Designed miniproteins, single chains, continued (4). Designs and how they scored, part 21

Each design is a single chain, and the fold is of that chain. pLDDT is the mean over its residues in the fold that is shown.

## One batch from the design tools (miniprotein)

Design m12693
Fold by ESMFold2-Fast:
Structure m12693 (fold): chain A 77 residues (1-77)
Amino acid sequence: MEERIEELVEEIVEEEGVERSVARNGLEAMRRAAEEAGLDFEELLEAIRNRDLEKLRKFEEEIYAKTSAKAAALAAA
């Protein structure tokens, strides 16, 4: 896991010219969101690396759906 994050950090730094700290913080934020949604972060990293936009949209939909479900459950309590 960590090795894949580090590889993506280096790729983002080289391609986008952003600071390593910015790239790493972004990926860590995605990791937390995926964990909270119960999604496989390794699949998400692979989709990012492969630029699989369809799969990335699917992950966004699942994160949104699970976040909305948690909010609804809290409102019902």
Scores: mean pLDDT 71

Design m12694
Fold by ESMFold2-Fast:
Structure m12694 (fold): chain A 109 residues (1-109)
Amino acid sequence: DKEKAIKAMREVAEELLELLLEHKDEPQEKKAEILTEKTLELLKKNEKDLAVRAGIILGHLAVMTLLREHYDAPDEEKRKKLEELLKKAEELVKKYPLPTQEQIDEAIK
């Protein structure tokens, strides 16, 4: 449940960050598209595990925030910023209910 969601969030965010850095020379819109396609693949592989799906979408949102707000930061700074975002997200997961399936579906659109 919450521990499972936090683990999935961190693993997915790290995977998406590496994908983002690999495609650093692409336009912003193309980077967002690549990240979203990878997130959709991960969600499809985890159709029945709501905690993992919640973690996947939270990891996606953290990296999308990094892409939108810190697009011009060096790679090292992007890694530090992602860890800050993940720590804040982890605190919120501990305080509040996990996203519902409907909220997950809306967040990826």
Scores: mean pLDDT 83

Design m12695
Fold by ESMFold2-Fast:
Structure m12695 (fold): chain A 66 residues (1-66)
Amino acid sequence: SSESLKAGLALLQEGERADAAGDLQKSIDYYQQALAHFSQLPDSEPIKQALLDYVQGKIDEVRAKL
């Protein structure tokens, strides 16, 4: 839904902000919440897979810094 996309994008931005601040665990927590929201998007949404892949990559990148 439009609400899931908006919520996911807001959480993605919070995750990026936390990573930039060095708040690595908070960054991962926000990214995991963004994944949950993006997972609720319909499979017909053309950006869904790209968003899921992008956020998973960000989680992996931040975990490597822990």
Scores: mean pLDDT 89

Design m12696
Fold by ESMFold2-Fast:
Structure m12696 (fold): chain A 129 residues (1-129)
Amino acid sequence: MLSEEEIREILQRVAEEFVASSKATLVMVLDEEGNVIAVALRTSQLTPEQLEAFAKLVLELLNEALAKGEEYFTYYDERNNIVIAAIEVDTGVRRFYVVVVGRNISEEEARELAERLARRIREALLAGL
């Protein structure tokens, strides 16, 4: 089984590769408690405190969506011209939450980005187990 440190290293690498290869400008991976365990940014000067506050808000909204029987959460912020998508990743061993932020993309594209990142995370963690 992977150690917590090995899991964090894998998730950080996957997040960084995903931001570098996609339209995502910000990616966060959260544990079951909502702690930020991986983060990758393309063009943002957010402090750790701002990232944690943002993660907490998005996780609250995702949990509300899941409680209604939805599989994901999406939101378009017209003021900042960003789209946010969040989904749950269940590896069968642990649960994680994935947050993707993009600019100049649709809510559908943001959802597809979040789903692709979730698949990469599952594959990377299962290959390491």
Scores: mean pLDDT 82

Design m12697
Fold by ESMFold2-Fast:
Structure m12697 (fold): chain A 65 residues (1-65)
Amino acid sequence: SEIKELEEFIKKLDRKIAELDREIARLRKKGTRESLLEAEFLEGMRALLQGIKSFLEKKIEELKK
C-alpha cells in the first residue's frame, strides 16, 4: 500500500537523521573552523530532512482518515 511505502521512507529518513546527528556531534567535537562549517551545513540538511519527515507523517495521517 502507499501508506506502507511512505512509512518505509520515513524509517529511511530517521536513519539518515540519526547518521547526521552523530556526524554533527563528531564535527562539533573536532572544533576546527572547517569541521564547524561542515557541521553547520549538515545541521541545515538535518532540518530539511526533518521537515520532509513531518510533511510525510501529516500526509499518512490524512490518508488514514
Scores: mean pLDDT 88

Design m12698
Fold by ESMFold2-Fast:
Structure m12698 (fold): chain A 76 residues (1-76)
Amino acid sequence: SALEEAEKLLEEGRVDEALEIYKSNPEENREKLIEQAEYYEKVAKEAEAKGNLVAAMVGYQKARELYEAAGDLERA
C-alpha cells in the first residue's frame, strides 16, 4: 500500500518522498503523520541523550516536517 511504501521511505531517510505520499490525503493520513512525527521525536531525544547531536538534529527536523504536514502547528 501507499502507507507501507511511505513508512519504508521514512526508514531510509527519504522524508520528502514519504511526506508527498502522506500529503496526498492528509486528512485520512493525519493520525499516521502524527505517529511518525512522535517516532522521530523519540529517536531524536534518544540520540541527543547519547550525545549524537547530528542524528538528533535530523530526527527533530523530520518530526517537525511531519507535524507541519499533519497541521499540528503547535508541535511543528
Scores: mean pLDDT 78

Design m12699
Fold by ESMFold2-Fast:
Structure m12699 (fold): chain A 63 residues (1-63)
Amino acid sequence: MEKAREAATKAAAGEMSGEEAGRAIAEAGLNGDPRDGYGARKAGESGLSPEVAGELAVANSAS
C-alpha cells in the first residue's frame, strides 16, 4: 500500500508519469489497473493536492 500511495502521490505532483505510477501500483498487489496512475496524475493537474490524489488512487485500486 505505501509504495502504491507514494507512486500515486508522485504522479499527481507531476514527478512520475501516470504509466510509471500505474506499474508501481500494479506491482504493489492492488487491482493492477494502470489507469489508477493516470487518474492520480490527472487529479493533481485538476487542482487536487498530490497527497489527496494519491490517497484516492490507492482507494480506487484497493476496491
Scores: mean pLDDT 66

Design m12700
Fold by ESMFold2-Fast:
Structure m12700 (fold): chain A 99 residues (1-99)
Amino acid sequence: MKVHLITAASTTELLEQIRALLEREGITLTGGEFRAPRLDSTGEVVVGVFNGVDAEGNLHVIVGVAETRPGHTSTVELTGVWVDAEGRPVAEVRVTTSA
């Protein structure tokens, strides 16, 4: 199991860094959650936690954190595939957030 911590100055930069990590390490997402603060929030953070597996079958956990600027709205999307215990795809996962 390998844990990745990503910090970014914005939600857009966080998503770009996560996508780059997934591509570089050959990680397929198997699950996760991405939360954004509500638009009425000030000085809040976006936190994402994702699970994935690489081509060798190693489990990866990705934790991403980004600061949300007051009054700024960013929409980000991260996609993956849920797999069963045998590695068969059972559902597509799409996580979309706005802050």
Scores: mean pLDDT 63

Design m12701
Fold by ESMFold2-Fast:
Structure m12701 (fold): chain A 63 residues (1-63)
Amino acid sequence: MLYKTAKELSRNGGLAGMLVDEAQAAVDAGKPQDAIEVAKGVLSVRPDNERAKEALKRAEELL
């Protein structure tokens, strides 16, 4: 569904990396809800992003 958006993110790794970093920072800050929202957004277009999966899992563990 987000085919064009996913393709753009695959060419701009910096943007995907920044979003993953924000999700990781939210988990570290004890804000699991914020981390879940960011990580799910990344995974919607980059399902292979292991760091985003890790952030999502860690955030869910904090709930």
Scores: mean pLDDT 71

Design m12702
Fold by ESMFold2-Fast:
Structure m12702 (fold): chain A 66 residues (1-66)
Amino acid sequence: GLEELVKKEKERMIKAGVPREVAEEVAKLAIEKNLSEEEIRKIAEMMIAGTPLEEIKKYIEELAKK
């Protein structure tokens, strides 16, 4: 389910060098905003690529407005 995917992508981000606290904050937002599986994977890839948390939060806010 969604929570299992979020947990998997969170651990993937942490293994790639994203700080655990940051990865946990993003995971919490993904569940709270009820993001799609595709959106969650895209966010994880952006975080792994070095996108700042501020930009990720803005992106999640824009997705939630749909």
Scores: mean pLDDT 81

Design m12703
Fold by ESMFold2-Fast:
Structure m12703 (fold): chain A 106 residues (1-106)
Amino acid sequence: MQPQALIVDDNDEKQKKIKEELEKYGYKVLFAKDQEEALKLIEEIEPGTLKLIILDPSVDYDIDAIKETVESKGYRVVEASSSWTEENIDYITATKGNLVKIVTAN
């Protein structure tokens, strides 16, 4: 099954750039403009395929609500110590099994 990444961002240009980089790593990329859409997509994503969530700090979100929803679907959640950059994409995309990595886009 193709790994999936969820981007939570209201900026179309930033979303497009991150999508293009993640697609090079074989990810299917989904977009949410707000937390409500993000939580709905997490519920609807095919089990075992979600690997990465990228959160933009300009979007109003509760990280605990996102983590609880992801964990309720049987995933383990890890918050990345590094924000999204093109230079650290190998670190950001390094996930195994049911692990979901949450990364901030700055």
Scores: mean pLDDT 76

Design m12704
Fold by ESMFold2-Fast:
Structure m12704 (fold): chain A 68 residues (1-68)
Amino acid sequence: PFRRLSREEALRLADEIAKDTSNPDANAMFLLALAYDSSPEVAREALKRVAEKNPELKKIAQTLIDEL
């Protein structure tokens, strides 16, 4: 039924989001996918990784962590 992101897939996506500062809207959509298509534990870890590597996304990532 629902295919959730594996830990490896989520962390890989987090690294890709953190590298791309050129499209904040696309990055927001991918952060939502990390939050809701992963288990809560994996989502928190991946979102923290984005926040640590990309300060511009830190506020959005922290908001999603707080919702989990």
Scores: mean pLDDT 73

Design m12705
Fold by ESMFold2-Fast:
Structure m12705 (fold): chain A 90 residues (1-90)
Amino acid sequence: MFSEEEIEELKKGAAEQVEELIEKAPDMTLEELQAHLETLALLFGHLAETVPQLKEEFEEIRELLEAGTKADKAKQLEILKEVLEKIKKI
């Protein structure tokens, strides 16, 4: 079982990765951004298995990211911003 402090550190790390991707996304091709969304979806899938107490929250984020891989660039940016807000609300 993860402590509240360990969960806050995981949230911070995840938020920082998403924020960095949002900042860099305008300079990325669609293919590059799709690859990053796929990588993040795998990361949040792993977090859902590693932190069972937040499994539902991390799986919801993973599903959003997977949906993003099939979307256009503008929708991918909206999804990344929604993911960031969801992480902050955990």
Scores: mean pLDDT 81

Design m12706
Fold by ESMFold2-Fast:
Structure m12706 (fold): chain A 87 residues (1-87)
Amino acid sequence: MTPFERELAEKGLKIIDEFEKTGKELSDRELQYLLVAFEYALETGDLETARKVIEVLKKQLEKETDPNKIFRLQLLIKEMERRLAAA
């Protein structure tokens, strides 16, 4: 993983902690940081962090009202769950 991707993964970890405390709706940028955190978690064998990213996205899905965003989040969560199960 590049130094840039590691920085984004660190931001994603902070977003998980903040979301667990606040439950606030996530921005598209924050979702991107979570994706990088998930990739980094799988690469390093941190399956607990990978599970937390999926749980955050599932909670975000419950708050989403845009059908296109709902569809994209559902596909993303399904793919992430498959990758975690294979890890």
Scores: mean pLDDT 80

Design m12707
Fold by ESMFold2-Fast:
Structure m12707 (fold): chain A 90 residues (1-90)
Amino acid sequence: EKEKKLIEAIKEGFEEGKKKGLSIIDQGLLGYEKAKEALKDDKEVVAELEKVIASGKATKAANDAKLTPEKEEKIRKELEEEIEKALKEI
């Protein structure tokens, strides 16, 4: 069944991505690329996978673009404040 091939291809991509130390987004993109190849004869599934891959690539590009020095510093400070707040409750 198509769903089984889709799930197996995605799992293979995540497993390979983990072994290579890729981010969770890159692991997902690898999984969807493998699924697209495995189900290439199914035009509807390929079209949906292409949309998901395009969305994932756009999200990655947006995250890379959002990692300006100012935004990275702000995120780091927010995480440090949350960690310090959590530690005060312990």
Scores: mean pLDDT 68

Design m12708
Fold by ESMFold2-Fast:
Structure m12708 (fold): chain A 49 residues (1-49)
Amino acid sequence: MVAQEARDLALNALYSGSASGGLSSMAVQLADGGHGETGLRMARNGGAS
């Protein structure tokens, strides 16, 4: 559970940084083999709020 919380915070921080520093980082995350999971969590945690 603790690891899940840290992972959520890391994704939110990456999302914020990508929006300010460069959208390329976000595109790379989505292009990853796990883009389905990554995209969903990013939208729910960073994009939804």
Scores: mean pLDDT 54

Design m12709
Fold by ESMFold2-Fast:
Order: sequence, then C-alpha cells, then structure tokens
Structure m12709 (fold): chain A 84 residues (1-84)
Amino acid sequence: SAEELIKEAERALEQGRRLLSQGRADLASATTQEEILRAIGTVLRGIGLLTEAYLLAKKAYKEAKTEEQKKRAKEIIEKARAGK
C-alpha cells in the first residue's frame, strides 16, 4: 500500500541522511587510509539508502489514494534528491 511504502521510504530517508552525515564527518576527521576507506563505505551506504527512499517514495506517489499521501511522498522525494 501507499502508506506502507511511505513509512518504508521515511525509514530509509532517516537512515540514509544519518549515514551520509556521519560519513562526511568521519571523512573530515580521517587521518589513516583505513579510516578514509571506512568513511567512504559509510557515505556509499547512506547514498544507497537515499536512493531506496527516492524509489519507494516515487512508487508511493503513484499508488497514493489521498492528497496527504501524495504530499508526504513528494516531500520524501525532494529530501532524498537534496542528499540531506
């Protein structure tokens, strides 16, 4: 359902944003090759979750039966695209 897709997209968005923020902070403080590679891995996982949130939200928008569901899905799409 659209509601289930929205909830899954919101979860992926929250996790993706957290990992991207953490990965950026880790990269800024990294002093060893191991730390840099680990931070890059965190950033890539964050990007992957933001991509998942985007795709889930686009599907939710198409399946949405109410204006509120469409609005929520569109907000997730915009936030996922912003990469924040």
Scores: mean pLDDT 89

Design m12710
Fold by ESMFold2-Fast:
Structure m12710 (fold): chain A 74 residues (1-74)
Amino acid sequence: MLSREELEETRKAMKEFVLSQKPVNEEKVQEQLEFIDSVDDEELARALEAVRDIKDLRVRAFFALVILKQKEAE
């Protein structure tokens, strides 16, 4: 039930978070940015649904990214 605009703002917040971190490994940073772009809108919406109790969009985006990353990591 999230709008396309909400999903886009979420991806933007995720990328801003990744880029705001001190890059200790350039390949890892690039991998994270590519991963965020590779995630389907359905997968992103599912991750956001799991953390919908978090009312702050940026905090919600961060935890959604953690969930998506954990699933990708095995």
Scores: mean pLDDT 74

Design m12711
Fold by ESMFold2-Fast:
Structure m12711 (fold): chain A 96 residues (1-96)
Amino acid sequence: SKQAAVRELTILGFEQAALASEIDLLEARRDKIPRDQALAQLENNLAVADANLRRLDALIEANADDPELVAEAERLRARLEENRARAQALIAELKA
């Protein structure tokens, strides 16, 4: 239903915000957190981002007939992809 889709989009929005905050914290504290711990947390954040992107892509496909919901979901998708790219960049820096 449309109500179920809106609810899932809202939940994914909260998960994206939480992921962004976690990456911000890891970046700000990378010199204070043991490298192996920071890497493990970033790799977990990548797995969460990948799972949420798959859920969001399924939501977009299932609601292709609702352009407003698709547009909102695509904006959220862009934010999740940005979080993913940032986590990958931090992992690369820590492994250098």
Scores: mean pLDDT 87

Design m12712
Fold by ESMFold2-Fast:
Structure m12712 (fold): chain A 81 residues (1-81)
Amino acid sequence: SSTLEKAIAEGEKLLASNASASPEEQVRALASFLQLLADSGALTLEELRELAEHLLSQIKDPAARARFAAVAERILARLEA
């Protein structure tokens, strides 16, 4: 999906723009981005999962990765309910 490809590129740019930010700020920015896309309905549930997995792979700090994983799971679970 071209929409998923654009979302991945935007997420990577968001991470690059926040490279000097704290891990907590990086997680907040990514969580807000994922939530915005989930609320927009622009991506399917499977595409949102692929986006979340890609963003998780880009987070180097283990604690930040775990925090983002938990938030992403909650966002995706709400869409399944």
Scores: mean pLDDT 83

Design m12713
Fold by ESMFold2-Fast:
Structure m12713 (fold): chain A 57 residues (1-57)
Amino acid sequence: MQLSPDDQAQLTRLRVAVAPQLVNVTDQAERQRIIRATGRQMGASDAVIAAAISQVQ
């Protein structure tokens, strides 16, 4: 599903914020947990968090 331009901007910010936290994290469940936690702290929507999880695999 295509994200709105605003959601895409939030997705970019979330990916940038989470990238250093995912360095050396090989467990997919732990990566998803970090993305969800960071996304919630930033106030990102569930759609943005789900997109970030799919894109940083």
Scores: mean pLDDT 77

Design m12714
Fold by ESMFold2-Fast:
Structure m12714 (fold): chain A 70 residues (1-70)
Amino acid sequence: SLKDKVIKVFKEVVKTLPKDASVEEMARELVKKLNKIPGVTDEDIGVGVQALKTYHDTGDLQKAIDVIES
């Protein structure tokens, strides 16, 4: 599904960037990679960014993924 592709990209961004990277740097990389997925919309990108914010605030990857799945 499209959500599964978004989750995969989100996990890649979180795992590959330095853990001390700013939320802005992580968001830029996330948006670039999400835009490469066929059929992704601005709303899907917005949800991905909200998930990133959740991960940054909580440190909990599963809570962030739950944002994308909701």
Scores: mean pLDDT 80

Design m12715
Fold by ESMFold2-Fast:
Structure m12715 (fold): chain A 62 residues (1-62)
Amino acid sequence: SEAERERARLRAEVDAWVARGLISQAEGDALLERLLATESVSQRVAERLIAIGDVIDREFEA
């Protein structure tokens, strides 16, 4: 389903951020839990995750 495809994409994005050291595994797991608790996952949610990743990049100056 569309929701399952979006969940897979979001999981992959969060996993990539954790692998890059931008967020901790615990933070990534918490983000996924919040997102998966919603009725549906949409393009807007994916865009917000990308924006969060950008903020993390700026704040942590990796």
Scores: mean pLDDT 68

Design m12716
Fold by ESMFold2-Fast:
Structure m12716 (fold): chain A 74 residues (1-74)
Amino acid sequence: GSSLSQKINDATKENAEKVKKEAEEVAKKGLESGDFEGELQRYLEEGKKQTPEEAKLAEMAAKEARKILEEILK
């Protein structure tokens, strides 16, 4: 059965997984194209069009994408 607490926890986990997945995609596209900043800008613009919450998640994913890129390029 679904409880409110479980739904909130699941939504938080889903958002965290989406952030990581989006961050990995942006980092990979940046590596492939060599235009990481361009990929970040497109991702952030799409997030802003959805909702304020999506814009915040896009900011978090952008930060994680930079960390992933730096780790891959080491």
Scores: mean pLDDT 73

Design m12717
Fold by ESMFold2-Fast:
Structure m12717 (fold): chain A 72 residues (1-72)
Amino acid sequence: LVVTPEQVKEIEKRTGLSAEQISEALVLAAEGYSYEEIAKRLGISPSAVRRALEAAAEVLGVSVEELIEKIR
């Protein structure tokens, strides 16, 4: 999955999360971890995890399901 610097900055702006936190959340979601488990590992809320996935999918022009499939 190729993401431009502008897309990364837009996701960071929409979520308040760092590029590293967003990347880790996506990888853990692709591996089947729940939002609660991802949140616990990253030290953020489950709602922040959901927001990260939704914002990344929206910025990339795909569904959350398609985004996770591309990372797998």
Scores: mean pLDDT 80

Design m12718
Fold by ESMFold2-Fast:
Structure m12718 (fold): chain A 59 residues (1-59)
Amino acid sequence: MVGRLVRIRVDSPDRAVAEAVLAATRAAIEAAGGRVVAASIEPTADGSGYVVTLLVALP
């Protein structure tokens, strides 16, 4: 079975929350047997918060 790539986006109010969300989401994905291939934290276009983006490889 070829692996599947899934993109996950989470909106967060500030960078510290974004980093905590990234860490928790990564741990949950790895516990489920997935792997985080790439991850980023980017400010929103209006500066109101941050977007956490993860690219996940599933078995």
Scores: mean pLDDT 80

Design m12719
Fold by ESMFold2-Fast:
Structure m12719 (fold): chain A 97 residues (1-97)
Amino acid sequence: MNPLVRKVLEREADRVLAEIREKYGLTPEQEALLRQIADDLIDVILEGIEKGMSVEEIKKRITELADKWAAEHPELREAIYSLRDAFIRVVELILGT
């Protein structure tokens, strides 16, 4: 596991979650749920890297997980998709050539 990749993903999650908190006025319960979603997305990305998955396959898995969470929590759909888009950008920057 690349510790630099994990740190980049964790820093981006913290930044995006802070922005979402300001934009949407989240409850503590909603913030906790979004932190769980961010952690799940980080795990999917790191597992994909360990398994040698392509950037496109990792992006697909990020999208599928985000869609699942958004379907279960439609009130947080925009926030979840903001996390999705941020992680896709990070994957493209660190793994995309």
Scores: mean pLDDT 82

Design m12720
Fold by ESMFold2-Fast:
Structure m12720 (fold): chain A 96 residues (1-96)
Amino acid sequence: MSQKIYDLLEELYEEAKKNGDEEKIKRVLQISGILEATKVIKNGKVPEAVEKAKELLEKIKKETPEELKPILEKLIEAIENEDVEEVLKYIKEFVE
């Protein structure tokens, strides 16, 4: 995945920390978890790791407010398709 995505997540995390915005910090950490889980699932070589990664994605979906679930689904789809521009767009919509 592109360094631009990680740079954006770091920028959003530092901004949220400066503002004491615990919800935005949580959103950035959820996106980081999705990126790692999707990478594990895509590589597919360790069944136990794939199952745990899928469990993490389901947990994040459950913890996501109903109003943000459509954005979360679009973000996951963009990550799976390696569409950097769409990933950047949906990260901003999900966190901001």
Scores: mean pLDDT 81

Design m12721
Fold by ESMFold2-Fast:
Structure m12721 (fold): chain A 73 residues (1-73)
Amino acid sequence: MSNVEVLKKRGEEILENLKKDGYSEETLKKVQEVIEEQLEYAKRNPERPLYVELARLMAEVTEVYLEEKIKKR
C-alpha cells in the first residue's frame, strides 16, 4: 500500500534539505545509499509503482545536484 508514499516522503525531505542547505557531497552520498537500499528491496518485490518513484527520486536528486554545481564555480 504505502511503501511508495514512505519513499516519496523521504525523497522530498532529502530534496528540501538540498535546496535549503545547498548541495553537499555528504548529502548526495546519503541519498545514493538510500537509493541503493531501496533498489535491493525492489529486486525482491518488483512493484511497478515503487520502480517509478525510485526513478523519479533519482532524476530529481540528479537535477538539483547538477543545477547547484552549475551555479557554483
Scores: mean pLDDT 64

Design m12722
Fold by ESMFold2-Fast:
Structure m12722 (fold): chain A 72 residues (1-72)
Amino acid sequence: MTALIALLLRAIGVQFDAIRQGDEKTVKEAEELIERLKKMIKNDKGPLSTEMTPEEKEILERLNKLEAELAA
């Protein structure tokens, strides 16, 4: 749960930064990640895991890429 919430907050941050910069493409990509994370949180059965799932790693890598593109 906690890891998914952290990724969701990062995705929201990317969306706000993209809106501020007028990057409509990155806004849309961030919205897609936010929707995926909301679905994952809703379907979370509550077990604590310290290890990221492959899907969480994919989302993290996509967020890192979007953050790097916004910083350029």
Scores: mean pLDDT 74

Design m12723
Fold by ESMFold2-Fast:
Structure m12723 (fold): chain A 67 residues (1-67)
Amino acid sequence: SKKEEYEKVQREKKVLELILENPNLSVKEIADKLQLSPSTVATIINKLRETFGQKNPNSPLVKYKRS
């Protein structure tokens, strides 16, 4: 539904904002802050890197590594 898509986009935006504010945050720390599972956060980060990484190569998101 449109509501579920909206909530998914908002969740992805929050993950992106946290990485942009502090790229040293671990996947677990982001998950704890957003009350998500670490695997969900890792999936979101991978999707964001595929979506935005090609357009913004200097983004902290592109330079973010899980380990």
Scores: mean pLDDT 72

Design m12724
Fold by ESMFold2-Fast:
Structure m12724 (fold): chain A 80 residues (1-80)
Amino acid sequence: SELDKLLDETQEYAIELRKALHDHDSEKAIEALRKLVETALKISRESAIEAAKSAIEEAKKRKDEETVKAAEEILKELEK
């Protein structure tokens, strides 16, 4: 189904985000974050908000301040 495809894609981008954060690659982390949120938004606004919140927590855990800032800006835009 289309939903199963979108769920698989969000999981793949979440894994890419975590790998980029582990590698201290903020540029790739922000790229994966944008793709994750964009794909989650195709499911629902609520899914996109949860994806952004999860990304903030993962980036904080890895002390990637640039990715935290990008994720917080995305979250603010989604909550308008």
Scores: mean pLDDT 88

Design m12725
Fold by ESMFold2-Fast:
Structure m12725 (fold): chain A 93 residues (1-93)
Amino acid sequence: DELEKELAELIEKLMELLTKGSPEEELFKVVDEMMALLKKNGLVSALLGVRVEEIDGARAVVIRFLDTDGVEKTVMILSKELEKQLAAKSAAL
């Protein structure tokens, strides 16, 4: 689906920016593009908040939004480095 492809491209871009250590303003711009795409496709009604978190020395973006049923949802997008670290820890357990 076109929506899934466009969303995947924006997620990949956000993961690259997180990995590069880009400023929060650049991260938030990509999040705004993602939210606009999801609102256009009837999947999100409102953005509630965006924050950047640091986990094990690598960054993640946490996005809070309301879906079309008015239920609050949270999505976390990890840097490529953090994703690899978590995968390695899972393999070691």
Scores: mean pLDDT 78

Design m12726
Fold by ESMFold2-Fast:
Structure m12726 (fold): chain A 80 residues (1-80)
Amino acid sequence: SLEERLKALAEELSKIPGLSAEAVPGGLLLTNAAGQRFTLTEAQLTERPAEELAKLIAAMLDLPASTVPRIKELLEKHFG
């Protein structure tokens, strides 16, 4: 199910240092070590390129550019 995909993606994203992720109704809630929050909708996860979303996540949550390939890989694995 979409909910199971969101939970699996959230668990794997939460293994990235400085990033915490949880499945929420309608999408994914992402939080960095400073407590800044960013939400991705189900529509964004299914319709937007993983490369663009990975870069957006890193930019919005001030994550190192080195995290972008891993975030992209996980997005493609679960929503590609």
Scores: mean pLDDT 88

Design m12727
Fold by ESMFold2-Fast:
Structure m12727 (fold): chain A 67 residues (1-67)
Amino acid sequence: GHMDEEKLEKLIELGEGLAKAAARTLLGEDEAEVEVEIGPTELTVTARTASGEVVLKGDLSNSGLTY
């Protein structure tokens, strides 16, 4: 489906927040370096810490947040 840039930006912000929260909860690290990779149908958010990394993937192939 078609997705607006504003909705994509909100998904990126949510993904970054979730990746950081997951790194804090699962790896015990308060500081994480966040990397975002946007593909044609997928959003990948990686939170990297000294203890490891958390990777979150979202499907962009449909409007998701707009129906």
Scores: mean pLDDT 72

Design m12728
Fold by ESMFold2-Fast:
Structure m12728 (fold): chain A 71 residues (1-71)
Amino acid sequence: TPEEARRLAREGKAQEAAELIDKAMKNGDYSTAAQIGGEAVRAAAEAGNEDALRELMKLLSGDYPIAAPAG
């Protein structure tokens, strides 16, 4: 869920947040996957956790199609 992804990102658990995105993608819920990804990145940035933000961006760029939307 987007709320769980925010929590994980605030805790610095970037890989676990990325796993939530993958689960939503596997369920065919691409809108939820995009929302989860956006909320995780936002939460890491708002918490000032630069390490978690860098790790999330790395994981989303390498392993997940959700990183593909331009912008």
Scores: mean pLDDT 70

